# Designed miniproteins, single chains, continued (5), part 36

Each design is a single chain, and the fold is of that chain. pLDDT is the mean over its residues in the fold that is shown.

## One batch from the design tools (miniprotein)

Design m17295
Fold by ESMFold2-Fast:
Structure m17295 (fold): chain A 84 residues (1-84)
Amino acid sequence: MISFEPLSPEVYERLRRLQEEARKAVEAGDKETAIRKLNEMADLLAPEVRKGNLQAAVQLLAIATELAIYKSSGELHVLPLPEP
């Protein structure tokens, strides 16, 4: 069964920090830094998804969706939040 186990405190804290940095980059108009931070969040979540962590999978999907919207429209739509 896929695990509903929460992310480790270390992983969660790093995600929260990256999310805040990405948000500040968007506010500053620095789309390149925002995209870089979103990719760092995805890279951090990928090992957790491979372990079967469902929370990580949902958050990774949200990040991937935002990146896809940006690449297709040329605009960053909404910064993904690592919270339900």
Scores: mean pLDDT 71

Design m17296
Fold by ESMFold2-Fast:
Structure m17296 (fold): chain A 91 residues (1-91)
Amino acid sequence: MEEKIKELQKEIEALNAAREAVDRGDFETAARLLEKYHPELAEMAREAQRLAGSSDPEKQREAEFLRDVIRALLDISIVSTKLGLEKLEKE
């Protein structure tokens, strides 16, 4: 029980830090923080970084759209993980 609670707490910390990184446009930090818990979101963050670095305005627009998607998915993941933690703490 205690080990699972600590793992969920670390995941919540990583997700919150990744969310703040995405808000700053720091997709490299977001990808690193997400790699262990959400490798699919880490890959999305790496793609957003590649697109944001492009001189093509269309690709920069795609990066902004992908940032919004990553933010929404992170918000869902944070809420879901917090609910799981609360359930374990009450058992």
Scores: mean pLDDT 83

Design m17298
Fold by ESMFold2-Fast:
Structure m17298 (fold): chain A 82 residues (1-82)
Amino acid sequence: MTDEEIEEIVDRAVELYNTKSDEELKQEIKRLLKEDPFFAAALAMIKLGYTKEEVKEELKRAAEGDPVAQFRLLADVEDYLV
């Protein structure tokens, strides 16, 4: 995953965050978990109050194969969906 692909994912997540309710976003994240897990994680992190730059950094680390970053993305999705 390139830096440009990560930027696009985060930008789309911010756009969706600004246009949908929390209930709609929870349903969208549940749907996206199988189709686009990185996009689902980006959405969940933004809803949990992380900044755009913090989300980009975690996605970059996870894409580079950092198991701690990958685990944090999954934990953030689970935390938001509870």
Scores: mean pLDDT 77

Design m17299
Fold by ESMFold2-Fast:
Structure m17299 (fold): chain A 87 residues (1-87)
Amino acid sequence: MEELKKLAEEVLEARKRAEKGAEELENVYKNLELAEKLRKVADKLDRVAKGIGVGEKYGHLSPVELAKMMVEEAEKVIEEVKKEVEK
C-alpha cells in the first residue's frame, strides 16, 4: 500500500514539475519547442494517473509498471530540457 501511494505522489509531482517547466519555458524563455516537449510528458502522466491508455506499446504492462516507466521517462526528459536551458 505504501509503495502505491508513493508512486501515485511521484506521478503527480512529475506532472506538476513538467507543467511548471513548460509554463516557464513558454513565458520566460519563449522556447515553444521545449515547452511543447514538457507538455507532452505532462499529458502522458495525466493519462496514467486517470487510468487511460497511452498506446499499444504499453498495453501489456500492469498499471504499476506503466506508472514507474512514465515517471522515469518524465524525469529523463525534464533533466534533458534543464541541461538545454542551462547552456
Scores: mean pLDDT 74

Design m17300
Fold by ESMFold2-Fast:
Structure m17300 (fold): chain A 77 residues (1-77)
Amino acid sequence: DVRLEAFDLALEGASEEEILETLKKKYGEFPGLRETVKRAAEFGHRVRRVRDHGVDESWSEIDQALALIGLGVATLP
């Protein structure tokens, strides 16, 4: 799924533009692709930052967010 792949690439440290190019090559350009990549990349980069640098807030907050929105569902909060 496009959202899941975008999130995974962001979690691995790929930039928004790298993710967009990768998904464009695999799925082609479609309405909402750039917005989907942007949202997934923002979330993935946040999770990556918490993983690598730690967080003042509980990790369970991130886990709850992942569970509630289900990595790859239509929208992030």
Scores: mean pLDDT 67

Design m17301
Fold by ESMFold2-Fast:
Structure m17301 (fold): chain A 90 residues (1-90)
Amino acid sequence: SMEEMKELVERIRELAEEALRLAKEVLKVAETQEQINRAIAGALRAIGIEFEVELIEKNLSEEDLPRLKELLREAEELVRELRELLEELK
């Protein structure tokens, strides 16, 4: 339903915002160029997901459901990866 798709959009947005926050936290504690590069890559991916979900929301249709499900999985994976990286740096 359109309501379920709007809930997916909101969840993806929340996860992208959390991923960007985590990437910034990684950057604050990063000590190597590899860690800095991973933080930057994470931030850019989070921004990309946020922009894509905003673009989809402008003309939301049922045809967008597969892409929204993929964006949700990508956002969840990004948050997981950045949380794991942050814990490794403590």
Scores: mean pLDDT 89

Design m17302
Fold by ESMFold2-Fast:
Structure m17302 (fold): chain A 80 residues (1-80)
Amino acid sequence: SKEELLKEIREVAFEIAEKTLQYIHLLMEKRGIERDVAEGKLSPEEGERRLAEIDAQMEKVHAEMDELTKRLNELLEQLK
């Protein structure tokens, strides 16, 4: 039904918002690591390792956001 479709659209939109917040948090963590390396508070080797971990997490969240956006677009097309 159209009501069930609208409910699913809302749920997917909320998940996209949550993933966006997760991505912003990871970006803030990445900036913190880069700053700590620049200030000599973290070794370049340890900084590179941690940045690689954050980059992997950001790529995963980005892929999840892409799938959710695709799902949202499919649901919106069904409203026509």
Scores: mean pLDDT 89

Design m17303
Fold by ESMFold2-Fast:
Structure m17303 (fold): chain A 74 residues (1-74)
Amino acid sequence: SKEIEELIKELQELVEEAKRKGLDKETILQLEVELGMGLIAAGVGKVSGDEEFALEMMKKQLERAKKALEEGLK
């Protein structure tokens, strides 16, 4: 689950970057929602034992978070 921990940290870093760069509250909220969904996916993976599903979901959350950050910087 080291890969899951790394994905959570990367999502947290994107939220912190958005806050540091002073992006609007709506963009920050969107990033925080993706982080929250990532944490839920990690929890489901831990309970179900399906780490592969958790990883796939978290990678999708990370991709959406990166897109939101890029759009917020425009």
Scores: mean pLDDT 82

Design m17304
Fold by ESMFold2-Fast:
Structure m17304 (fold): chain A 59 residues (1-59)
Amino acid sequence: MEKLLKEAGATKQEIEVYRLRMLGYSYKEIAEKLGLSVSTVKKRYRNAKKKLDEALKQL
């Protein structure tokens, strides 16, 4: 999954947020852990998911 996200053009920050969501962390917990706003975490997750969904469509 992480390799596919990198190939899809996701940034390291977007991949990190996506991975933490897959581990079951809430947006608030990720924001506290990374020193970000909840809004920024949601945006990064959304961008990562959009890039992943587009890459999966090519399979």
Scores: mean pLDDT 80

Design m17305
Fold by ESMFold2-Fast:
Structure m17305 (fold): chain A 57 residues (1-57)
Amino acid sequence: MLSKEDRRRFWNLFLKALEEGKSELAGEIYRVWRDLQEGKISEEEAKKRLDEIEKKF
C-alpha cells in the first residue's frame, strides 16, 4: 500500500514533467502508476522505476 508521501512523489514528479514539457517522462510516470494500480508490478518495483525516471530530469 503506497504511503501518502509516495503518492505525493508520483504526483509532484508527473506535474514537473508536464511543466518542463517532458511529455515522454510524464507518460513513463503514468505507466508506472497504472501498472502499480493494476497489480502488474510491486510497490518496490514502482519506486525503483520512479527513481530511474527522476534521474532523467
Scores: mean pLDDT 78

Design m17306
Fold by ESMFold2-Fast:
Structure m17306 (fold): chain A 109 residues (1-109)
Amino acid sequence: DLEEKIETLEKLIEELEDKDPEAAAQLLYALGLLYEKQGEYEKAIEYYKKAIEILKDSPSIAKVYNALGKAYEKQGKLEEALEAYKKAIEIDPNNEEAKKNLEEVEKKL
């Protein structure tokens, strides 16, 4: 059950926020992915932004920016999606998915 998975992750994040912020950030990213799967793009964006704040100095942030871009595209926020994909590529120039997503968004603008 998706709702049970979300509740479990929310409880675990609360426990980890003070003890292991990096683990909390990875779970915030996972929670964002679950909300995106549920079609709740605004909540997904909120959790991706929280993960980015914690992971800002980590190479793992590139995949979170790519996911943020996808969520913005689903909301029709193409300019925000473009900026998120650009940041993903800036952090990881070999991120082929982010490069492809950037090209597709540029065609829609």
Scores: mean pLDDT 83

Design m17307
Fold by ESMFold2-Fast:
Structure m17307 (fold): chain A 64 residues (1-64)
Amino acid sequence: MSGEELFRQAVELGKQAAEAKRKGDYETAAKKYEEAARLFEELGDHETARELREQARKLRELAE
């Protein structure tokens, strides 16, 4: 996958995660943020990947 395609997919996953979070589906939101973080890591954006993984961790704690 090209870097542009990876970036578009990562952004879309982030939007899906935010929507799931807004609906109170914390488990789905956490999963989508983890998927987005993996793609940002592949893109070399380690800071964004770390932030998304931290958000996913907090959401999983809320979902229990």
Scores: mean pLDDT 84

Design m17308
Fold by ESMFold2-Fast:
Structure m17308 (fold): chain A 87 residues (1-87)
Amino acid sequence: DYIKKYKPDILVEYGPITVEKAKEIVDSGFKGTIIAAGQITIEAEKLLRDAGIKVVRVNISGAPTPESRELDEKRVEKAIEDVKAGK
C-alpha cells in the first residue's frame, strides 16, 4: 500500500520545467513531490511550491555513455528514496 501511495505522489522530470509546464502540473491536481532532474526556472519552482508541491533538484550529467546513465539513474533513485523517507 505505501509503495502504491508514494509512487503516484512522486513525479520525475528529466526535461526542463518552464512556467507553462509548472502550470500544467498544478492544473492536473498533482499534490506530491517533483524530482527535477532537468533545468527548472525560479518562477516555475515558486509556482509549484505556492501550490503545495515539493520540488527536489537532482543534478544529472545527461551524458550518453552507459556509465553516466547508470550514475544519473542512481542519483534519481536516491532522491526518490530520500523523498519517501521524508528527507
Scores: mean pLDDT 75

Design m17309
Fold by ESMFold2-Fast:
Structure m17309 (fold): chain A 74 residues (1-74)
Amino acid sequence: MAERAKELLREAMKALQEGDIEKAKELLREAGEAAREFPDAAGLIEAALRAAERGDTATASVALGIAIAVLDLE
């Protein structure tokens, strides 16, 4: 459900802002599962997770923000 995915993405954004990268990665994995029916958002969530895994929190935050915006259009 898009609302659950957005909730998880908002929590992941907060975790990234707090520097809790491991929590952000866990929340992004859960958001990807919740968004699996929305391929554009799912792809952005995967991109955010990969950026977070390599420590690129700026790219992760941008991809995450776009994923939320895409889900808001659903």
Scores: mean pLDDT 83

Design m17310
Fold by ESMFold2-Fast:
Structure m17310 (fold): chain A 57 residues (1-57)
Amino acid sequence: SVIERVARHHAGLSDEEIAELVEAVRNGDEETIRRIAEKYGISEEGARALGEAILAE
């Protein structure tokens, strides 16, 4: 998706991390969302919004 490409290119997430973030958002796994957000220097809200946007496609 366009959003996955943007996440990879601009946020620096790998394909594996994008998949993990989407699953974490789908399952309400706040710990995983926070971990990914911290690792990539994005806000927890931003990480959740990104995962939700990818999931909505």
Scores: mean pLDDT 75

Design m17311
Fold by ESMFold2-Fast:
Structure m17311 (fold): chain A 95 residues (1-95)
Amino acid sequence: MKEVLEEMAEKLKEWLSKIPGVKSVDIEFVDENTVKITITLEDGVSDEDFGAILLGAVILSMGLAEEYEKKTGLKVEVDIEASPDRKTLTITIKV
């Protein structure tokens, strides 16, 4: 299971790091079944750009989850949280 999460996390990091307004993407393995991906936004990101980054994160993470569910037969759960100050997005993936 960790190998599946590692592959998913690295793909998301690659794609998310290319989005304008993203400062950094950090990966944390909480346990063998759970990974957290923290997206840190640059200072001065507009509401429109924040919305675009959030939408991109949703589309990429949900699409990747569907791909891996089909490939592995495992249920993949994705949760996306925005910080109240809109400086970070957290994607949590659980298998």
Scores: mean pLDDT 83

Design m17312
Fold by ESMFold2-Fast:
Structure m17312 (fold): chain A 95 residues (1-95)
Amino acid sequence: SYKEKIVKIFEEMLEYAKKNNFSQEVIDYIEKVIEKIKNEDLSLEELQELMHAIAEKLIAEADRQRLSPEKRAELRAFVVEKLKEVEKILTEAAE
């Protein structure tokens, strides 16, 4: 069930990327990560590393697209919220 919760969060990040017209490269990366989680028995540490990798790619995309300060703040708030949600799920799964 924690795996399904993590997949849902990554699908929400994928939807955010699509709605904000992020590059196909970023979209493809998130889709591959979701597929990897669905098909492989990943450790909690590996799931956390993948979450940080997606967060880093989303921030890098905002820089590449030269997003406004307001849109960058929105993205940062979104990414921080999703990182906290993942951390909570992984902590509960480890207990």
Scores: mean pLDDT 84

Design m17313
Fold by ESMFold2-Fast:
Structure m17313 (fold): chain A 64 residues (1-64)
Amino acid sequence: MSAEDRAQAEIIFNALPEEVREQLKKIAHSDLSLEEKQEQVLKLVGVFTDNTKAVYAAILELAK
């Protein structure tokens, strides 16, 4: 992933409520495909920010 996508993901992840971060960890550790995980992240964090699939993938890596 690009450094820009990762930096954006770190800003978003740190701004999220603890409950949302815990849900992201559950999504990251699930057996869903990357595309399904990105869709779940969009539904969960889309109310806080509008970003590309690459940024959502970076958020998932931070949640692992």
Scores: mean pLDDT 73

Design m17314
Fold by ESMFold2-Fast:
Parts: C-alpha cells; sequence; structure tokens
Structure m17314 (fold): chain A 56 residues (1-56)
C-alpha cells in the first residue's frame, strides 16, 4: 500500500540519520499498514535493529 511505502521511506531516512526511535516507529507503522508488504522481512529485521539501537 502507498501508506506502508511512505512509512518505509520515512523509516529508512530516520535510520540513516541515526534516529532509531523514529525509525522503529515508522517501520512498525509500515507493517501495521501492510503486513504482506513485499519488503516485510527486511522491514522486520530493520525494526528489530532500530529497537535495539534505540534502547542502547
Amino acid sequence: SETAINHLIRGNSAFQKGDYAAAAAEYQAALDADPNLSAAAVVRARLADAQQKAAS
């Protein structure tokens, strides 16, 4: 979905900037919008990484 893709783009941007809390929130929103997103496996891996880095 377009909504899921927009969240994924924002999540990737936040992750690249080191804003892991924002990245985690956006990746979660992308998966919530479309659990069957073509990149879902990669998004789940990035979400886990962002959550770990945000908690560090």
Scores: mean pLDDT 83

Design m17315
Fold by ESMFold2-Fast:
Structure m17315 (fold): chain A 113 residues (1-113)
Amino acid sequence: MADELIKKAREALEKGDYETAVKYAQEAIKLDPNNAEAYRILGEAYLKLGDYEKAVEAFKKAVQLDGSNADAFILLAEAYLKLGKTEEARIAAEQALSVDPNNEKAKELLKKL
């Protein structure tokens, strides 16, 4: 079931087993293609693996499915910065502040942009 796969993906991500996190997140998405958390975990695993374009695609889907998650917007901004897309990173960080005006990571990112 998707819930169990998401739990396994999170545990793999926390342990630094990024390839396993990708596998479980992708299986969770096959069972529930509208699960924003599965896309967020997929994006984080790709970001750690250096697959920045895939990370951006996963995080864009995560924020499209759940626009209230400030952390997902921060991760999207970080992935854009890895690609040198400074304007897109600024927009994503500003969206994170729109969701959570006291988000310290968003404020720090905007100071660097």
Scores: mean pLDDT 88

Design m17316
Fold by ESMFold2-Fast:
Structure m17316 (fold): chain A 70 residues (1-70)
Amino acid sequence: REEAIKLLLLASAKSIEEGKYQSAMQLHQGVQYVKQGKLEQAIKYVERALSLDPDNELAKEALKIVKEEL
């Protein structure tokens, strides 16, 4: 969970640098759900972020880790 949160925050920062603020916002909500242990909801928000920015490799890695926690 700690590693997933770290990767999601790095993915969000990268999205902000690229001007992809909507994707960054979805990733930030994913972080909130991971912290709450609501992993299914976290997955939905990370998938939404990836639909807006499909090349975000940090978000893909975070999604993989969150799915392994289910």
Scores: mean pLDDT 82

Design m17318
Fold by ESMFold2-Fast:
Structure m17318 (fold): chain A 70 residues (1-70)
Amino acid sequence: MAAEVEALLLAAGEAAAAGDVDRAVALLRRAAELTIEAIKAAPLPEERKEELIAGVERHTAALIAAIRAA
């Protein structure tokens, strides 16, 4: 799971560097979805899951905004 998410993030960076904004955004969203699913499945307290999910969503939104602004 973690290695798959890392591979998606690297591919998103490569797509962004190549100017393929749509592909970069799609790859970032997929990585975020997989990360959120892993958090939801983890044996963690609900409050911690909410904090981690909010962090993933905020970080992903910031990266997408940065790519679209470039």
Scores: mean pLDDT 83

Design m17319
Fold by ESMFold2-Fast:
Structure m17319 (fold): chain A 85 residues (1-85)
Amino acid sequence: SLEEELEKLLEEFERLRKEALELLKETEDLKIINELIALILRIIGEIFDVELAKKRGVPLQEIVDRAKKELKRLKKELEEIKKKI
């Protein structure tokens, strides 16, 4: 179901956030630290946006489609940051 798909997407955002937080322990480079913090804040924002859209009655398919797109972008950004560590 779309509800189960959205729940899995939210779990993936949380895993991505945890991975980014763990990477903060692996670097002393202030530029990389700032990039990781910015990424963490964007992940938190996407989780809140999903919950707000659900409360506002946005069609579930639209929420899922946007969440999938943003998750892919954030995953790629984390992979690029990891290459610098």
Scores: mean pLDDT 90

Design m17320
Fold by ESMFold2-Fast:
Structure m17320 (fold): chain A 107 residues (1-107)
Amino acid sequence: PAVEPSEEELREAIELAREAVRYAEKAIEAARAGDGEGAARYAAEAASHAAMAASLLGDSEALERAVALGRKAVEAARAGDFEGAARYAEELRRVAEEILRRAEERL
């Protein structure tokens, strides 16, 4: 029951998904370095961009997953659980990569 996104919306989703992948990678690096503030900040940015991209694609499942993983990564990073933060950020990166691929396939 989703309206098909326009070509302009697909291009916007691609750029947002690319940003999400980049931020997720930075979140993973920050978490592995023990930088809790950086990991939390980058995970939140990754989740926000991935959620916006999923929303443009009408993909409610990807949207919910991106939001949930971002929240878990931020909570883990703030708690000093850097292993958990890295794991959730890696899952978020995979979700962002899936969103990116789906958007590119529809152009």
Scores: mean pLDDT 89

Design m17321
Fold by ESMFold2-Fast:
Structure m17321 (fold): chain A 61 residues (1-61)
Amino acid sequence: MSKEELLKEAEEIGKELSKYMPLSEVKRMMHEFLTALDAGDLEKAKEILEKMKEKLEEAKK
């Protein structure tokens, strides 16, 4: 995935997560993701995004 694709997906997941958990928690995860993405650590950014997706799937149950 490109940097732009990762950012778009993270924003969409973050928006959905904000329906199920406190904004402070979502904001913290987004900050970690953006920090990794800005550093060019795409592997770290992907790991954070996958963790966010996992939390969203759990919250939907």
Scores: mean pLDDT 80

Design m17322
Fold by ESMFold2-Fast:
Structure m17322 (fold): chain A 55 residues (1-55)
Amino acid sequence: MLSDEELLASAEKLARSLAHLPREVVLHLIRSLMDMEGVSPELKERILARVEELL
């Protein structure tokens, strides 16, 4: 399992790689990935906020 720091960095990298897709699709994919990995609600909110800043 990735650390919180690695998860945040991976989500940022993924969001940038998917920037050609609609914002809603990118956010949905990242949210689904975090749910699948069992990421805590606190970390999930931080990652989503960071991704929204990049989009």
Scores: mean pLDDT 77

Design m17323
Fold by ESMFold2-Fast:
Structure m17323 (fold): chain A 70 residues (1-70)
Amino acid sequence: SELVEEAKRLAENFKKLAERMSPEQKQKFIEYLKKLKEAFIKWAREQGYSEEDIKEVEKIFDETIKELEK
């Protein structure tokens, strides 16, 4: 899935970006990612992407956020 592959690429970039952040910057970034997740899922549904692809993307966002919260 093109959507899932793109989401995985973005997740890796987000993790690399977060490695360079202070704890305070990282907290703000996590809040941003939560908002981005909601906006992205809404957009993907409006574009007609499959529910299976959307669920995989949501999972990628959730796992990324969870990893960054550690």
Scores: mean pLDDT 84

Design m17324
Fold by ESMFold2-Fast:
Formats: C-alpha cells, sequence, structure tokens
Structure m17324 (fold): chain A 83 residues (1-83)
C-alpha cells in the first residue's frame, strides 16, 4: 500500500502539470483522502490547473484551510490564490 500511495501522489501532480480540466473532479475527490500527502498533492494539482476549470474546487479547498495537517493547509491556500 505504501508504494501505491507514493504512485498516487506522483500521478496527482502529473494531472496538475497537464492542466487537464477533466482531472478537476477526480482531484476534488482526493481532497477527502485519509492520507494528508494525497490531500496536499490534490490541492497543489488543482492550483496548478487553476483558473476557470478549477473553480469547482474552491469550496473543498476552503475546507482544507482547517485541515489538521499544516502541509495540507499550505497547499490549499496556495491553490486558492491561483483560482
Amino acid sequence: MGGAVVGDVEAILALGERGDPAAVEPLIRLLSHPDPRVRAAAARALGRIGGEAARAAVEPLQKLLSDPDPRVRAAAREALERI
């Protein structure tokens, strides 16, 4: 499972790099993942897509500003600045 989680983080970041609007919905679902590394990666990927396509993520990202993990909070704040 550890290897799968690491692979998931890399795949999530790659979706953000591609800027594919079709990735927005899957990334929003990953913002609720139990692993804070996955939540942070999904937030960063959404911020990287940014703009109009990522506007659906605004409310989910605002909820992450209250996340117990400081890494997730930082990623959500950075993502919101780009959307």
Scores: mean pLDDT 77

Design m17325
Fold by ESMFold2-Fast:
Structure m17325 (fold): chain A 76 residues (1-76)
Amino acid sequence: AAQEAADALAAARGNIEKAEEYLSKKTPEGLRKSAVYTTAAGIQLVAAEMLGADPADLAELRKRIREVIKKSEELA
C-alpha cells in the first residue's frame, strides 16, 4: 500500500541522514556506524521498491547511499 511504501522511504531517509552524520565525525566508530545505517537504509529501499515506491524517490536515496559509501572509502 502507498502508506507502507511511504513509511519505508521515510525510514530509509532517516537512516541515510544518520549515516551522513556519523560519517561527518571522520572516526573509526563513526565509519562503522555509518556502514550500519547505510545497510539498514538499503534494506528499507528494497522493501519500499517491493511496496511500489516511486522509482525517482528510490533513485535519489540510492544515490545518497552511494555518495556516503564513496566518502567512507576516501576516509578509510
Scores: mean pLDDT 86

Design m17327
Fold by ESMFold2-Fast:
Structure m17327 (fold): chain A 71 residues (1-71)
Amino acid sequence: SVPKGVLNLQQELQELKEQTNDPDLLQRIEATQNELDELIENIDNLSTEVYVGRILALIGDIEDIRLELNK
């Protein structure tokens, strides 16, 4: 089963995607969605350390997108 925290990141990315019509921001959101989808697909094959590192990187990417959206 996919952790609730990961599902919350999927929902957050979908909400950010609905808040913008900027092609560059949409491309960044879609790239981050693809990285999250790859994480979900491989979740059972990842060590806890690798999983945590990837989640923290994704959270950082989402926060960077949010900051650009609020300019």
Scores: mean pLDDT 83

Design m17328
Fold by ESMFold2-Fast:
Structure m17328 (fold): chain A 83 residues (1-83)
Amino acid sequence: MEARFTVADARTEEGKGVTVRVVGNPGTSDEELAQAAIDAAAELFGVPKEKMDFEVRVETLGGRKVATVHSSDTSAKVLPEKP
């Protein structure tokens, strides 16, 4: 089975941010990794996502961006890649 590594950058409107690294179990999807990274970033800020405006970007180890989420979203939104 294949292990995946995902890096998430969380940034507030104020320009402050935190980088979260998430390691997936074998069989974990990119979508599941994105959700876990978003949840971890929210915990690091110590406030509910609904109260804090921030952007979370999730990337694979190779630098491919797979998701972006803003403020009140409670789930990861994986957008299609655009060349």
Scores: mean pLDDT 52

Design m17329
Fold by ESMFold2-Fast:
Structure m17329 (fold): chain A 85 residues (1-85)
Amino acid sequence: MKYKVKVVITDLSNNNKTYTIEAEGESIEEIIKRVDEKIKSLNLPEDSTYLVDVYIDGKLVGRFLAKNHEQLLEGIRKILEENLP
């Protein structure tokens, strides 16, 4: 089974600039690896506050705040672990 994950990242410190990433995978580990690579490619500013919305198969499953790349990934992982088998 494949899961389609969409992550919407809003930079609250930079005029609400919005970034959208999509990743598909058969496991949380596969999805997180793809999400990590895509977030790194965005070259997000340091010292910003991000509002993160996580969607699985088009449904909003979680929202959180993050201040750095580590918090972005851990928040997304936690939401995926709570919502995927």
Scores: mean pLDDT 84

Design m17330
Fold by ESMFold2-Fast:
Structure m17330 (fold): chain A 65 residues (1-65)
Amino acid sequence: SVSRLTGTAIRIIGIGYEHGFEVEKIKDDTIIIRVDSKSPGEKKGAEEAKKLAEEEGFKLEVIER
């Protein structure tokens, strides 16, 4: 569902705001985030985002910043 994907993406945007990463784009059923893997805070946020996406049935792709 597009509405469920959009809702999940909005929640991940919130996690990104708290941890310092951004949502790059959404492609099909995949939410793509750009993260600095050397930042412990961004890495922790990415792990939270991955768990949320998996719980909602969507894929999360992490791209290096």
Scores: mean pLDDT 84

